Designed miniproteins, single chains. Designs and how they scored, part 52

Each design is a single chain, and the fold is of that chain. pLDDT is the mean over its residues in the fold that is shown.

## One batch from the design tools (miniprotein)

Design m1795
Fold by ESMFold2-Fast:
Structure m1795 (fold): chain A 58 residues (1-58)
Amino acid sequence: IVEEVEKMSIYEAVDKIVLLVLEGKKELAIEVLEAIKPKANENAQIGLDEAIAYLKSS
């Protein structure tokens, strides 16, 4: 149940980030990524940092 709730929250966040990027709202996508980063494990945080850096450079 707790893991399912976490997966649902992450899934919704990922969908929102993808939609924001497609809409050209990169700053909002970065804010959502930064907001979910504390909830992610260490390996996922590395991926999120890379995604944030990519969005900031693109």
Scores: mean pLDDT 69

Design m1796
Fold by ESMFold2-Fast:
Structure m1796 (fold): chain A 77 residues (1-77)
Amino acid sequence: SMSDMQRQLKALDEEAKSQVDQLLQDMQQQVQQAENNAKSQEELNQQLLKLVGETVRRVGDIVEELLAKKKAIRAAA
């Protein structure tokens, strides 16, 4: 039913949001750790650039999976 489809789509959005929120929180903790432990500004900059790049990639993967799952649900309806 349309109601069942809406519930499934909402559950996927909530799951994806939870995963992104957790990644961002983990990133903030890793930034703090890098700031506290880096021995030089160059080391800090390298660690932060790598961390941001990895986080952006993981967020992209979550969004891509979400969109694919939503398309599958809508196609089956």
Scores: mean pLDDT 86

Design m1797
Fold by ESMFold2-Fast:
Structure m1797 (fold): chain A 102 residues (1-102)
Amino acid sequence: REEKLLKFDEALENLDAEAIRKLLKELGMDETGELAAKAAELAEEAKKKEGEESKELAEKAGELAAKASALLAKELGLVTEEQAEEMLKLLLAGKVEEAAKV
């Protein structure tokens, strides 16, 4: 458990999409893992681009990250389906603190 948590923290810090995907799949969260990994991949690509292309990639990464967060909360049983939809809406609006209270 401790070993997996340390590897997850490292993967998040480095935007290591493959490590994020693998760790969430090991927890039985395959769909959430794919969304989180794709968000990390797009965020990393956005850092390597400039102007409109960078903005489009960053926006897409943010949308996928919001969807992954809402699905994770639902799969962990922390929220209902309706609450997950509200959380997604708040995350897409940049209201991270309000999303955490759902």
Scores: mean pLDDT 68

Design m1798
Fold by ESMFold2-Fast:
Structure m1798 (fold): chain A 100 residues (1-100)
Amino acid sequence: SEIDKYIKEMEKLFENAKAILEEVRRELARHGATPEQRELFEKMEELYEKIQNLVEEMKRKADAGEITLEEAKKMFDEIKKLYNEIVELADEIFRLLREQ
């Protein structure tokens, strides 16, 4: 179903976001984080927590059989927006690390 496609894509974005945070965490640990890099990483963690909360809400509604196509699409759009912000922050952290 269309709902199942959105659920699958949201789960992929969540797993990808987790992988990005883990990679950034490893690189910051390897090179030593500046205060600026730490602030950017903290913003990434906050965005990740928002994705986690949305995924948990999505799973709860799906398990209850209460998720509509419109709700799935809105949740997907929000998770995608948060994911894109995480990618931009990660790119900025990696740029700063290369300039050290």
Scores: mean pLDDT 89

Design m1799
Fold by ESMFold2-Fast:
Structure m1799 (fold): chain A 78 residues (1-78)
Amino acid sequence: SDADALAVAREYFQAVKADPEVSVPTFVAAGLNIAALDTELHLENPVAARSILENLAIDASELGYTELAEKLEEAAKA
Protein backbone atom coordinates (compact mmCIF):
# COMPACT_ATOMS: atom_id res chain seq x y z
CA SER A 1 0.00 0.00 0.00
CA ASP A 2 1.03 3.68 -0.29
CA ALA A 3 1.27 3.84 3.52
CA ASP A 4 3.59 0.79 3.54
CA ALA A 5 5.82 2.33 0.83
CA LEU A 6 6.10 5.57 2.82
CA ALA A 7 6.78 3.62 6.05
CA VAL A 8 9.75 1.79 4.45
CA ALA A 9 11.08 5.05 2.94
CA ARG A 10 10.84 6.72 6.39
CA GLU A 11 12.64 3.70 7.93
CA TYR A 12 15.48 4.41 5.44
CA PHE A 13 15.47 8.11 6.45
CA GLN A 14 15.76 7.19 10.16
CA ALA A 15 18.69 4.86 9.34
CA VAL A 16 20.44 7.70 7.42
CA LYS A 17 19.69 10.17 10.27
CA ALA A 18 21.18 7.76 12.86
CA ASP A 19 24.34 7.03 10.80
CA PRO A 20 27.20 9.43 11.76
CA GLU A 21 29.16 8.42 8.61
CA VAL A 22 26.44 9.64 6.21
CA SER A 23 27.19 13.03 4.62
CA VAL A 24 24.83 16.02 4.98
CA PRO A 25 24.10 16.05 1.19
CA THR A 26 23.09 12.35 1.37
CA PHE A 27 20.84 13.06 4.38
CA VAL A 28 19.19 16.02 2.57
CA ALA A 29 18.73 13.94 -0.62
CA ALA A 30 17.01 11.18 1.43
CA GLY A 31 14.57 13.73 2.91
CA LEU A 32 13.82 15.32 -0.47
CA ASN A 33 13.26 11.92 -2.14
CA ILE A 34 10.78 10.91 0.60
CA ALA A 35 8.90 14.22 0.16
CA ALA A 36 8.83 13.55 -3.62
CA LEU A 37 7.55 9.98 -2.99
CA ASP A 38 4.76 11.28 -0.70
CA THR A 39 3.78 13.82 -3.41
CA GLU A 40 3.76 11.25 -6.28
CA LEU A 41 1.71 8.77 -4.18
CA HIS A 42 -0.78 11.57 -3.34
CA LEU A 43 -1.02 12.40 -7.08
CA GLU A 44 -1.63 8.67 -7.81
CA ASN A 45 1.43 8.50 -10.08
CA PRO A 46 2.64 4.87 -9.62
CA VAL A 47 5.39 5.09 -12.29
CA ALA A 48 7.11 8.07 -10.61
CA ALA A 49 6.59 6.60 -7.10
CA ARG A 50 8.16 3.29 -8.24
CA SER A 51 11.16 5.11 -9.74
CA ILE A 52 11.76 6.99 -6.46
CA LEU A 53 11.51 3.76 -4.42
CA GLU A 54 13.96 2.02 -6.80
CA ASN A 55 16.42 4.94 -6.45
CA LEU A 56 16.09 4.84 -2.63
CA ALA A 57 16.79 1.07 -2.76
CA ILE A 58 20.02 1.72 -4.73
CA ASP A 59 21.08 4.42 -2.22
CA ALA A 60 20.32 2.09 0.73
CA SER A 61 22.33 -0.71 -0.92
CA GLU A 62 25.32 1.62 -1.52
CA LEU A 63 25.25 2.59 2.19
CA GLY A 64 25.24 -1.13 3.16
CA TYR A 65 21.61 -1.17 4.39
CA THR A 66 20.90 -4.47 2.62
CA GLU A 67 17.61 -5.32 4.43
CA LEU A 68 16.22 -1.79 3.85
CA ALA A 69 17.26 -1.97 0.16
CA GLU A 70 15.32 -5.27 -0.18
CA LYS A 71 12.24 -3.75 1.56
CA LEU A 72 12.37 -0.69 -0.75
CA GLU A 73 12.67 -2.93 -3.85
CA GLU A 74 9.62 -4.97 -2.68
CA ALA A 75 7.65 -1.73 -2.06
CA ALA A 76 8.51 -0.61 -5.62
CA LYS A 77 7.02 -3.88 -7.02
CA ALA A 78 3.73 -3.53 -5.10
Scores: mean pLDDT 82

Design m1800
Fold by ESMFold2-Fast:
Structure m1800 (fold): chain A 71 residues (1-71)
Amino acid sequence: KEEAEKTKKELLEKLEEHMRALGLPEDYIEWFVETLRKSIDEMIEKGASVEQIKKLFEAAKRAAEALAKAM
């Protein structure tokens, strides 16, 4: 539980920094990060593993990179 919450915080911060480095708009970054945080909070409440959380972040990072490339 505490480990999952710590992993969530660290990965959300890294994703936000990565999205800024990609040049994505701040409004979009805020919306995306907040939406992802809510999804992960639900996953943690349902007992999701740290591995499942990491998989979601990897998918989110790839989605952000694909969007930045399309812009």
Scores: mean pLDDT 80

Design m1801
Fold by ESMFold2-Fast:
Structure m1801 (fold): chain A 77 residues (1-77)
Amino acid sequence: SVEELAERAIALVEALAAANPAHRALLDSLAAGLRDALARRDVPGLIALLRGAALLARSLGDEATAAELEEIARQLE
């Protein structure tokens, strides 16, 4: 479901924030944005935020998290 995919993505972003404390504020903002988009049933907004989070994960060297976030975004289309 969209809810299960979004919750998995939020958990990945929160784990990325825990691993990268210098970027915690930005990652916490992304997690909040994902929760807001989910509450509003804004699937295009969820996809955009997930792709943004994946780019950030890749820039931080976390290719595995980036790939998983991209796969979640793909499943929402």
Scores: mean pLDDT 87

Design m1802
Fold by ESMFold2-Fast:
Structure m1802 (fold): chain A 77 residues (1-77)
Amino acid sequence: MEFEEETLTAPSGTVLTVLRYESGIVAVIVEETAADGKKVYSVTVVDTKTGEEKHFTASSLEEALKKMEEWVAELLA
């Protein structure tokens, strides 16, 4: 599937990865450092045509990417 990927780093150290799909689906992965120093990944997937939105968190980037891909696949099915 065709998508456009952008990675942005905020001055706070927050890393934002945005994936835009031609279908109108947008996925965002936010990497944040928790108060205890652990990395937390927040994933939001939005279908801009239907308004369907799903949010979940992951403890690793690999888990975040897998959950994102699973939800995108469900929205496309």
Scores: mean pLDDT 76

Design m1803
Fold by ESMFold2-Fast:
Structure m1803 (fold): chain A 85 residues (1-85)
Amino acid sequence: GKARAEEAARRAVAALRADPAAWEALRTRFLQLVAEGRHREAYELLREEARRIIAGDPAFADLSEEEKEYAADVAAEEVGVEALT
């Protein structure tokens, strides 16, 4: 359900923030794409990383594809706001 998808999103965001070096690399690439006017590709990059984390977490293996996509979208939006701030 929505609550489990939102929990998956929160864990994905936390995982992306957990390694400062990996976060800086991801943020740098995101900002480069934004600066190039490639906003769709920038957010797809964040969504793909979030989805990879969610797909790799056994706690969320039973989520539907729609729930995993929703969770990845929520995580990407939150991470994108942080990257721009």
Scores: mean pLDDT 84

Design m1804
Fold by ESMFold2-Fast:
Structure m1804 (fold): chain A 96 residues (1-96)
Amino acid sequence: SAEERAIEEEAEQLREALRRSLEEIKERIKNNDEKGLTVLATATAIMLSSAGMAEEGLEIIKAAENKDIEALEKAVERAIARLREALKEERERLLK
């Protein structure tokens, strides 16, 4: 129960961070801020990699590079859907 609660709290924090990153990336695409877009997309991918979701992070980078808002939104929603599972798997890996 304590471990399940910790995973849920981490998942909620990451979900909020991902949603904020999505809106900011979309804004940087609209404003043609290519440097700011690369920095934020890379930071978001590093955050996801730390949660065991390196593949989802690479999808976000690719969508941002292509300025594909639909692909970006789908990649972020997939990452959000996997947060609890990925965090649980990463913790199980570290306890081995």
Scores: mean pLDDT 84

Design m1805
Fold by ESMFold2-Fast:
Structure m1805 (fold): chain A 80 residues (1-80)
Amino acid sequence: SMKEKLLKKADEVIKEAKELIEQNPDDALVQKEAQAAIRDAELSKKLIEEAKNIRDLLLGQMFLMAASSSVLVAKNRIKK
């Protein structure tokens, strides 16, 4: 289902963000962005799990996109 796919994606984002935190303990920007990604992905999971209509699912997806963006910022910081 769409809910299962979004929840799986949120779990993947959380896992990657936790790995970034563990592997970059001294990079303040990576820590900040990865922690933001975990917060937004956890909020996305809650919104998706509690969703009663398509609008709730879209709101959850927006937070998941924000979380993915924060992970991308952290990853790009390491590569620069």
Scores: mean pLDDT 86

Design m1806
Fold by ESMFold2-Fast:
Structure m1806 (fold): chain A 55 residues (1-55)
Amino acid sequence: MSAQLRQWLDDLRANAANLSPEQLALALETIRSFAEAAKDEATLAEADRLRQEVE
């Protein structure tokens, strides 16, 4: 996992309550897109966990 993508996930998790469902979904999709480009499976797994936590 890249430090940048992990930081973005941590920031998103901390601010999830302040985001609309649409904003949260777009932010998660953006992080997933970068993780796919980087072949970062750990970041993809963490994004999926965050999605489940906020659902």
Scores: mean pLDDT 75

Design m1807
Fold by ESMFold2-Fast:
Structure m1807 (fold): chain A 95 residues (1-95)
Amino acid sequence: SPEEDAKEFTRELVLAFENESEEDVLKRGIELADRFAEKYGWSEEEKAELRRAVEDIVTVYRYFKKEYPENAELVTMLLAYALAKAFIERYKEKK
């Protein structure tokens, strides 16, 4: 379901942030974008938007990890879930 897919995307991205470098997180985010784009039939343009949003989340995580480390994981989780939910809902509106 869209809700379960949003949760899966969030879980995988958060795990990458906890266990991998920023470069590895970006790579994982791109791989997730490709997988979800294929599953939902997103265009190359929509896939590029998701990739850009993942890059933005990496930037926000970097900022919070430096300035407010206790909140970095929570903020990343909330942003990842909101992003996944928004993109999946966009697909639903088109179909």
Scores: mean pLDDT 74

Design m1808
Fold by ESMFold2-Fast:
Structure m1808 (fold): chain A 80 residues (1-80)
Amino acid sequence: ELAKEAIEAVRRAGDTLIELAEKMNLPELVEEFRRLRDEAISRLETALKNGDEEAAKQAYLEAKEKMDELVRRFLDAVSR
């Protein structure tokens, strides 16, 4: 279940950040958020199919770290 919950968390966060970056006219960040979301979901879906909770946990933690980095860049870009 961890992988399934992580997929939904990543999808929701990614979709929200993509929408915000689009609204702020930041196409580079739109692309980076979309890439992060899609890659993280792909890794989590693979872990879910394999029943590998440890792989799902690692994928989720890595996705959170990368998301935090991109959010920091987003905030810097909008504050200018």
Scores: mean pLDDT 82

Design m1809
Fold by ESMFold2-Fast:
Structure m1809 (fold): chain A 91 residues (1-91)
Amino acid sequence: MEEIEREALEELKKKAEELKKTASPEAAEVLDLVIEAIEAGLKGDVERAQELLEKAGELALKSPEARKALEEVLAHGLSLADRYNKRLEEA
C-alpha cells in the first residue's frame, strides 16, 4: 500500500468515526461496517474489505438513514482520492 493511500484511508476512517458520534443507530451500523472495511484494507485484507462494503451497501438499500451516511462517507472518500490524484498530476 502506498503512503498516500494509507493517509487517505486513515483520514476517511476518522471522518466515519466523526459521523458515527451524531448518527442514528442505523446510520451508525453502516458507518461501523465502513470503518471495519477501512481497517481491513489497511491490513491488506482486500477480500474482507470488499465483503464489508457490500454489506454496507445492502443496508443502505434498506434504510434512508444508512444510505445518507454511506453517501456522505463515499463522497468524502471520492474528494480525498480526487485531491491526492490532482497532487500527483501537478508534481
Scores: mean pLDDT 77

Design m1810
Fold by ESMFold2-Fast:
Structure m1810 (fold): chain A 78 residues (1-78)
Amino acid sequence: GPAVEALGRALGMSPAQVSELLRLGAAGDVDGVRALLARHRPDMSEEEQRALAEAIRVLTAAFGREATAALMARELSA
């Protein structure tokens, strides 16, 4: 949806890749999120990948995937 597309633009990732990040985050699979970030965003530092993976996990647990995508897209596009 539009929030996933907006987050994809902010992260430099496809909507399909972002949907998979959010699915893994919602499942609590931080290692899976980190592996996907390392594969598609190797330009990010290990610290940035770790912080982003943890943020996705925490936000998806609290707010769900759609709200997390919208919140993160706004933050990263500022």
Scores: mean pLDDT 87

Design m1811
Fold by ESMFold2-Fast:
Structure m1811 (fold): chain A 81 residues (1-81)
Amino acid sequence: SLVEEGLKALKEFLEFLGLPKLPEEVEQTLLLPMVRAVAPQASSVEELLRLVFERHADRLLPKGVSREEAERRLEEFLASL
């Protein structure tokens, strides 16, 4: 499903940004609700990731990564899908 693929891609993107692999509890309580909230407005995994980032970047960004740097790296990540 788009939710399952989107959650997987979001986890891979956060690892791409240098975050350690997230515990399952954090995945279920933080990431999954974000993905579910935007999924009805997205037609692809790429669009879903952009919507999650637009709405929740401030909650997801690791220390030392600016929003601008993360936006640049999101486009690099999406180009690799």
Scores: mean pLDDT 81

Design m1812
Fold by ESMFold2-Fast:
Structure m1812 (fold): chain A 139 residues (1-139)
Amino acid sequence: MKEKVVDGVLAQAKRDLESVKDRYPQAAIDAALEALERIKDLAKKGELTPENVREVLTEFVERLKADPEVTPQQLFDLAVNVGTYVAILAYLLYGKDFADEVIDAFREVLLEHLPEVTPAQADAIATDIRNLLDTLFPD
């Protein structure tokens, strides 16, 4: 059952990235897909932790920052997209408390690695992802 959940979330993330691919450099889409594939591998091995999520998302963000064709807005939008799907996966595998820890790890990545992201913006994104999870997975 867990493997079907992981495959389903990753398939949805890939469909969403395909639907907006013309808005981003291909290298940025490839980086997002690679990050999601790393998260999938960790999840299937039972090794999905806030620390491993932080590492994967940090490498993803730094890769996009190094690409001169990626704008700050495109980087931010893709980081939020990938982070949201990782949070959805965390919720479905381990529940709300674990998803909250993963969202906090993602928030820290935004603050440490994106120079234009303020603490207030990072807090707003974390709140938006939490509200999305509450909407998708009502009690």
Scores: mean pLDDT 85

Design m1813
Fold by ESMFold2-Fast:
Structure m1813 (fold): chain A 74 residues (1-74)
Amino acid sequence: MSEKEKAEKLFENMKKELERVAKEHPESFEAMLARALAEIEELIAETKDEEVKKFLKEQKEKLVRYAEELKAKV
């Protein structure tokens, strides 16, 4: 898989986990989101490819928006 494909799967898994935590353990949602964002920031810092770095930053913004949508629906 390309680095971009790996990143897309990572973000899809993060969204599914946020949905699950929001339903099953809402008290842990903010902590889980913070850890997911920290993992993404670490990937951005370690990434050598500028296109992948840009993609990760864009996906981070989308994940934050998705988390706010989940909070609004809970």
Scores: mean pLDDT 79

Design m1814
Fold by ESMFold2-Fast:
Structure m1814 (fold): chain A 61 residues (1-61)
Amino acid sequence: MVLPEDVAKEIIELKKKGLSDEEIVEELMKKFGISRETARSFVDFYEKTEGKLFKELLELK
């Protein structure tokens, strides 16, 4: 299982680069070897929480 903080960091960096949600899904699949469904669930969760919970996870490291 991929660590949520590693996925959160990657989503934040890809968003900073100006990638679309679909491009972020593709990069997560490529980098973490996860399925499209899993990658999309991470992106959807990030969007639903406006990244707040993912920022908290990064802060707790």
Scores: mean pLDDT 71

Design m1815
Fold by ESMFold2-Fast:
Structure m1815 (fold): chain A 105 residues (1-105)
Amino acid sequence: MRRVEVVDVSVPKKAEGNKIEVKVTLRVDSPEPIRVKVTVEVYDENGNLLAKAEKEFVAEPGLQEVTLTIELPEGTPSGKYKVLVRAETEDAVSRPAEAEFELVK
């Protein structure tokens, strides 16, 4: 059985500039290492997708931390943004996890 769960998503409370570091903690429920794809999406207050990052790797069973860097478009306004994170295996997609950050200039 090969399942993955997003346990935690850590983003800066306030971010400056256009690069955001997203730390994702995964729980990998597998008897063996499995290939996992992590997708991070950033949405504005209107629900528009602004940026997306993906990372594929072979994950060991148990708790795994992975960091993704998202680059926002130049000129993205100050304000609150939502981060949506999901993880995918060959057999399953995790429940989405959400976080919020404030972009300041």
Scores: mean pLDDT 82

Design m1816
Fold by ESMFold2-Fast:
Structure m1816 (fold): chain A 90 residues (1-90)
Amino acid sequence: EEQERIDREATIALIQIGVAVTLNALEKGTLDPEEAIRLLEHARQVALDLGNEKAAESLQKAIEAVRKGDKETAIKYLREALDALSEFAA
């Protein structure tokens, strides 16, 4: 129970960092779309495993936007995913 709580918090922090780095790179125009999609797919799976369906849904929409080259929509859903992850971690 104690270890599971620590592991959950650490896992959430790691995917939050990954999503934030992806968002920053996307805003700067330095993002590799294929690398972003792989990172976001991993984050989505982790969100599902944690039961955070809102974060998983936002991450899925961000992935689809990245695939379409829709930067504005991708940024919007990455921010929504970060908010959902932060609320779940609190």
Scores: mean pLDDT 79

Design m1817
Fold by ESMFold2-Fast:
Structure m1817 (fold): chain A 60 residues (1-60)
Amino acid sequence: HMEEEKEKLYKELKEINDKVRASHLAAMRAAGREPTPEELERNRKIADETIKKMVDKLLE
């Protein structure tokens, strides 16, 4: 089973993604754009899906 490898990689990428998202929020604020709660929620879902897809592609 590759489940343990997937979980390990998923967690690692999620931690990196959290930092990237913080930078994104700062960039949006610098551009004078306040993200809405709906945008934040949507971005969270997209990030989760992207990480899963990335893990699958890396491990194949």
Scores: mean pLDDT 75

Design m1818
Fold by ESMFold2-Fast:
Structure m1818 (fold): chain A 71 residues (1-71)
Amino acid sequence: SLETLAAMYRRAAAVSSGRRRAELLHNLGEVYFRMKRYEEAAEAYAEALAVDPDYERARENLRKAQELIRK
């Protein structure tokens, strides 16, 4: 399930660092985005950017997730 995949990426990111951690957090964001959980997707993309500020794909995907958040 997508929930299981999200949990796996979160756990893998927790024990990783640097570029690998950023990539795993980005993948976590993509899983949440596919589930239409845009707030969780945005949080994961933001965490990826905190690890790697030059991660352009995460920045683009963060913007898309933020545009889809309803308040």
Scores: mean pLDDT 88

Design m1819
Fold by ESMFold2-Fast:
Structure m1819 (fold): chain A 70 residues (1-70)
Amino acid sequence: MMSPEELIKLIEEKLPSLSKVAQEYLKRVIEGIREGRDPKEVLDEVGKEALEKEDFEAYFALSEIAKEYE
């Protein structure tokens, strides 16, 4: 199981390769984790929002991160 700190590091390493739109979604996940929220809940919530807004790059990046967190 990945620690919340390792998850934040993984997300930060992905940020430079993503669009500004996708970066904003991933930054919201980092913020939620830092606020003490459950990482799985934050990933599911933000991922659903990205899917509903058709921001597919963000959705696929978040889905990949969620798989790594398991």
Scores: mean pLDDT 83

Design m1820
Fold by ESMFold2-Fast:
Structure m1820 (fold): chain A 85 residues (1-85)
Amino acid sequence: SYMDQIIDDVVSFVRSTGKMYNVPQSVTDQIIQQLTDLVRNEDIDGFKQLLYDFLISAGVPESVAKNLANRYGGLVRDRLLLSKQ
């Protein structure tokens, strides 16, 4: 399903980002679960906010964290909209 494809992409992105910014796997796994739940509930604003907060806590500069949260939130939104067409 489109939902499963979106979730797989979110998991891959967060896991790769966690490794890049040296985030403990336990924290990354927790964030993956929360972001996946937000995607399943189609809560894009919640997804963007949680991803932004995660990136800031990992030490990502504010401007970069905002850009990444907006970009990936937009991709999730667009894919969810496509699934309804």
Scores: mean pLDDT 82

Design m1821
Fold by ESMFold2-Fast:
Structure m1821 (fold): chain A 63 residues (1-63)
Amino acid sequence: SASERIVKLLRENKVGVTPEDVKAAKILVERGASDQAIEDFVEHLKRQGSSGYSVEEVEKILK
């Protein structure tokens, strides 16, 4: 599932997640996000370091 893919990519890339990232991941799963959208989400988390995504940022990525 999209949820499992997100968790796997975060672990493989050693990205820490915040409670806001978990909320963002749920939105991705509920919207049936593509593999590309999931990869984009993880890549942006890597660039932010320990800073999580806002719900608004996740919505922009899914466009």
Scores: mean pLDDT 69

Design m1822
Fold by ESMFold2-Fast:
Structure m1822 (fold): chain A 88 residues (1-88)
Amino acid sequence: MVIEGLEKEKNEANELFKAGKYDEAITKYNKILEGYENLVNATGIPEEKNLLAIIYSNRGNAYLSLKKYDEAITDYEKALEIYKEINN
């Protein structure tokens, strides 16, 4: 299902991040967001939105590791926006 696929791909991107492969991790996070963001936003399922917020936060961490501060801030702000939407 969507949540299972999203979780699996998130974990794969996280493994790239843990390995210090920040550019590859960002590329994988970009593919995930491109593939799932419209569907997740259309369905409005809180669990899927929470995973999307985690992915934005993790991509932000990868940008931060590459000293891409503006991109990191943008991703963190997007994650916070989604988090606030779910919890209100």
Scores: mean pLDDT 84

Design m1823
Fold by ESMFold2-Fast:
Structure m1823 (fold): chain A 69 residues (1-69)
Amino acid sequence: NAVKKADEYYKKAEEDGNAGYLGEAFHIVVENGIEKAKNSDYPYAKKVAEIVEKGRQLGADAVAANRAA
């Protein structure tokens, strides 16, 4: 289960302070679907999905603002 692996990697990043595990958690959520992670029972996977979704929304808002100018 990809979402479970994302949860495990984020937890390891918190425990070990290793940015590599954080990057792996984000990569898994982006590849396997933000919605799947967001709707899971895995608290760290939900947190990763929330961060990724917010980042994408900020990017989309910046593109929209640039096009509106």
Scores: mean pLDDT 74

Design m1824
Fold by ESMFold2-Fast:
Structure m1824 (fold): chain A 78 residues (1-78)
Amino acid sequence: MKITVEVVLVSPDPEETLAAAKAIVADNNGTVEKVEVKGNEITLVVSFPSKEEMEKTLELIKKSVKLLGGEVKEVKVF
C-alpha cells in the first residue's frame, strides 16, 4: 500500500530547495504528486511504496533543507 505524505518546507531559496527535494524523492522511489510554491514556502505531496522509504526520504530532505538555510515546517502522513 502506498504511503502519502504532505511536507511543507520554508527556505530563503525555494527554487533550489524544491529541486533538491524532488531529486531526493526520485532517488528514494518516491513520486511527487503535487507541488505548490508560495513565496518562501513549498508544499509537496509525495507518495512512497513503503513507510521505511518515506521515513528515510524525509530525514534526507530535512538535512538538505537545513544546509540550504531552510526548515521543514510541517509533515502530514495519510
Scores: mean pLDDT 85

Design m1825
Fold by ESMFold2-Fast:
Structure m1825 (fold): chain A 82 residues (1-82)
Amino acid sequence: SMERKIVLLLTAALIEAVAAEIEGEDVSEVIEELLKAMEAVEKGDYKSALEHLDKAEKLAREKGLEAVAELIREAKKLVEEA
């Protein structure tokens, strides 16, 4: 399902962001926005999910988390199609 693909991509992004935090990088706001996006997806609020993903992608790019930003971008495409 599309929701399953979105959740899988967001889970992968969250795992990579948490790994960066364990290494001592300040990524708390990226993690917070990803968790808010996941909650919005679970509630079917795709507009809210997209807003949180937009913020998470921007923050990830600003912090040099290219893999996290790419996963978020892929999830955003699926949210826009939902």
Scores: mean pLDDT 87

Design m1826
Fold by ESMFold2-Fast:
Structure m1826 (fold): chain A 94 residues (1-94)
Amino acid sequence: AADRVRENAGTATREEIEEALLEELKELARSKGITEEAPSIEEVLELLGKAGMLPSVIEAIRLLIEGALNGEGLDEVRAAAEAANAELERRAAE
């Protein structure tokens, strides 16, 4: 059982969430024409700011990241992705 890892309020889960969020932010940066690589969430947000993204938008993204790291936003994203994938698979199968 992985209950101990989850009960420890996600040291390992937090790292996994940070990696997932970093990949999403890198994809967002690429969609805005940013080709520069950044190894951390903070550096990607700095690049987005330099590319002309408004400070208020960057702050909103930061708050969403904090929510996801606390298990709020990521659970909603995962639930939505799982529901969408399940519905698509059912429609594709029949």
Scores: mean pLDDT 61

Design m1827
Fold by ESMFold2-Fast:
Structure m1827 (fold): chain A 101 residues (1-101)
Amino acid sequence: ISREDILSVLAEVLNVSKSTVSKMLRFLTTPDLEERYRILAEIFKIPVSVVKKPEVYTAGALRIIGLVEDAILELKKKLEETEDPEERELLKAAIELLKEA
């Protein structure tokens, strides 16, 4: 199972583009606070100066975390309903990728 296949499943579940999924994963994994500000600005289409406000950053971060948690629940539900071994392997890989972030 390729990274491309995992990103496609995540894009479908999160109802966003694969590019947006990659940005969300980078936000969760990067230790660089300045990079997190830039990623949130790109995802939400707002200026970096606005994202740097503590209230805006906190709200944006919580929104991404909430979307990821909802996606994990949806993927787990699909995993319980799916009998296809290849689809199960793909769903498991997607869940692991989100949980490791």
Scores: mean pLDDT 82

Design m1828
Fold by ESMFold2-Fast:
Structure m1828 (fold): chain A 81 residues (1-81)
Amino acid sequence: AVAEIERAVAEGVREVARALASEFPVDPEEVAAHAAAVVASYYRAGLREGVIETLRQQAELARDLPGAVAAFERAVALIEA
């Protein structure tokens, strides 16, 4: 379901935002919610393959944050199901 994809994306983005808080002084909850909404919009628009590729790239870039990697991989699995 779209809500499950949104939750997984928000979890990954929130962890990345917290890790980068000193460089990017934004609210992790706000940026996570915004990113999840954007991903959900693209998914609803039928841009499934583009969303999957973007999430895989985010997992690779976040490789030093295992929780973020797991969250992005879960989002990909939910979209591929």
Scores: mean pLDDT 82

Design m1829
Fold by ESMFold2-Fast:
Structure m1829 (fold): chain A 77 residues (1-77)
Amino acid sequence: MGLELLEERMRRVLELARETLTAPEEERPRLRREALELLEETERLAERTLPPEKFPEIEEVRREVEELLERARELRE
């Protein structure tokens, strides 16, 4: 159960981050905040659900989200 929920949350975090790239400029701050909040919650869930050897996979998700959000910021500016 926990692994399935974690996978769904990781997918949704990435989806929100990607949505920031195509969203209207006025909605990007909201989507960015939602993506970061969900990312933090996802990392908390991963900490409880995954063995330490799997933590690099969560770090990769964080890197992808941060990269997408940074690209959205650059496109806006």
Scores: mean pLDDT 76

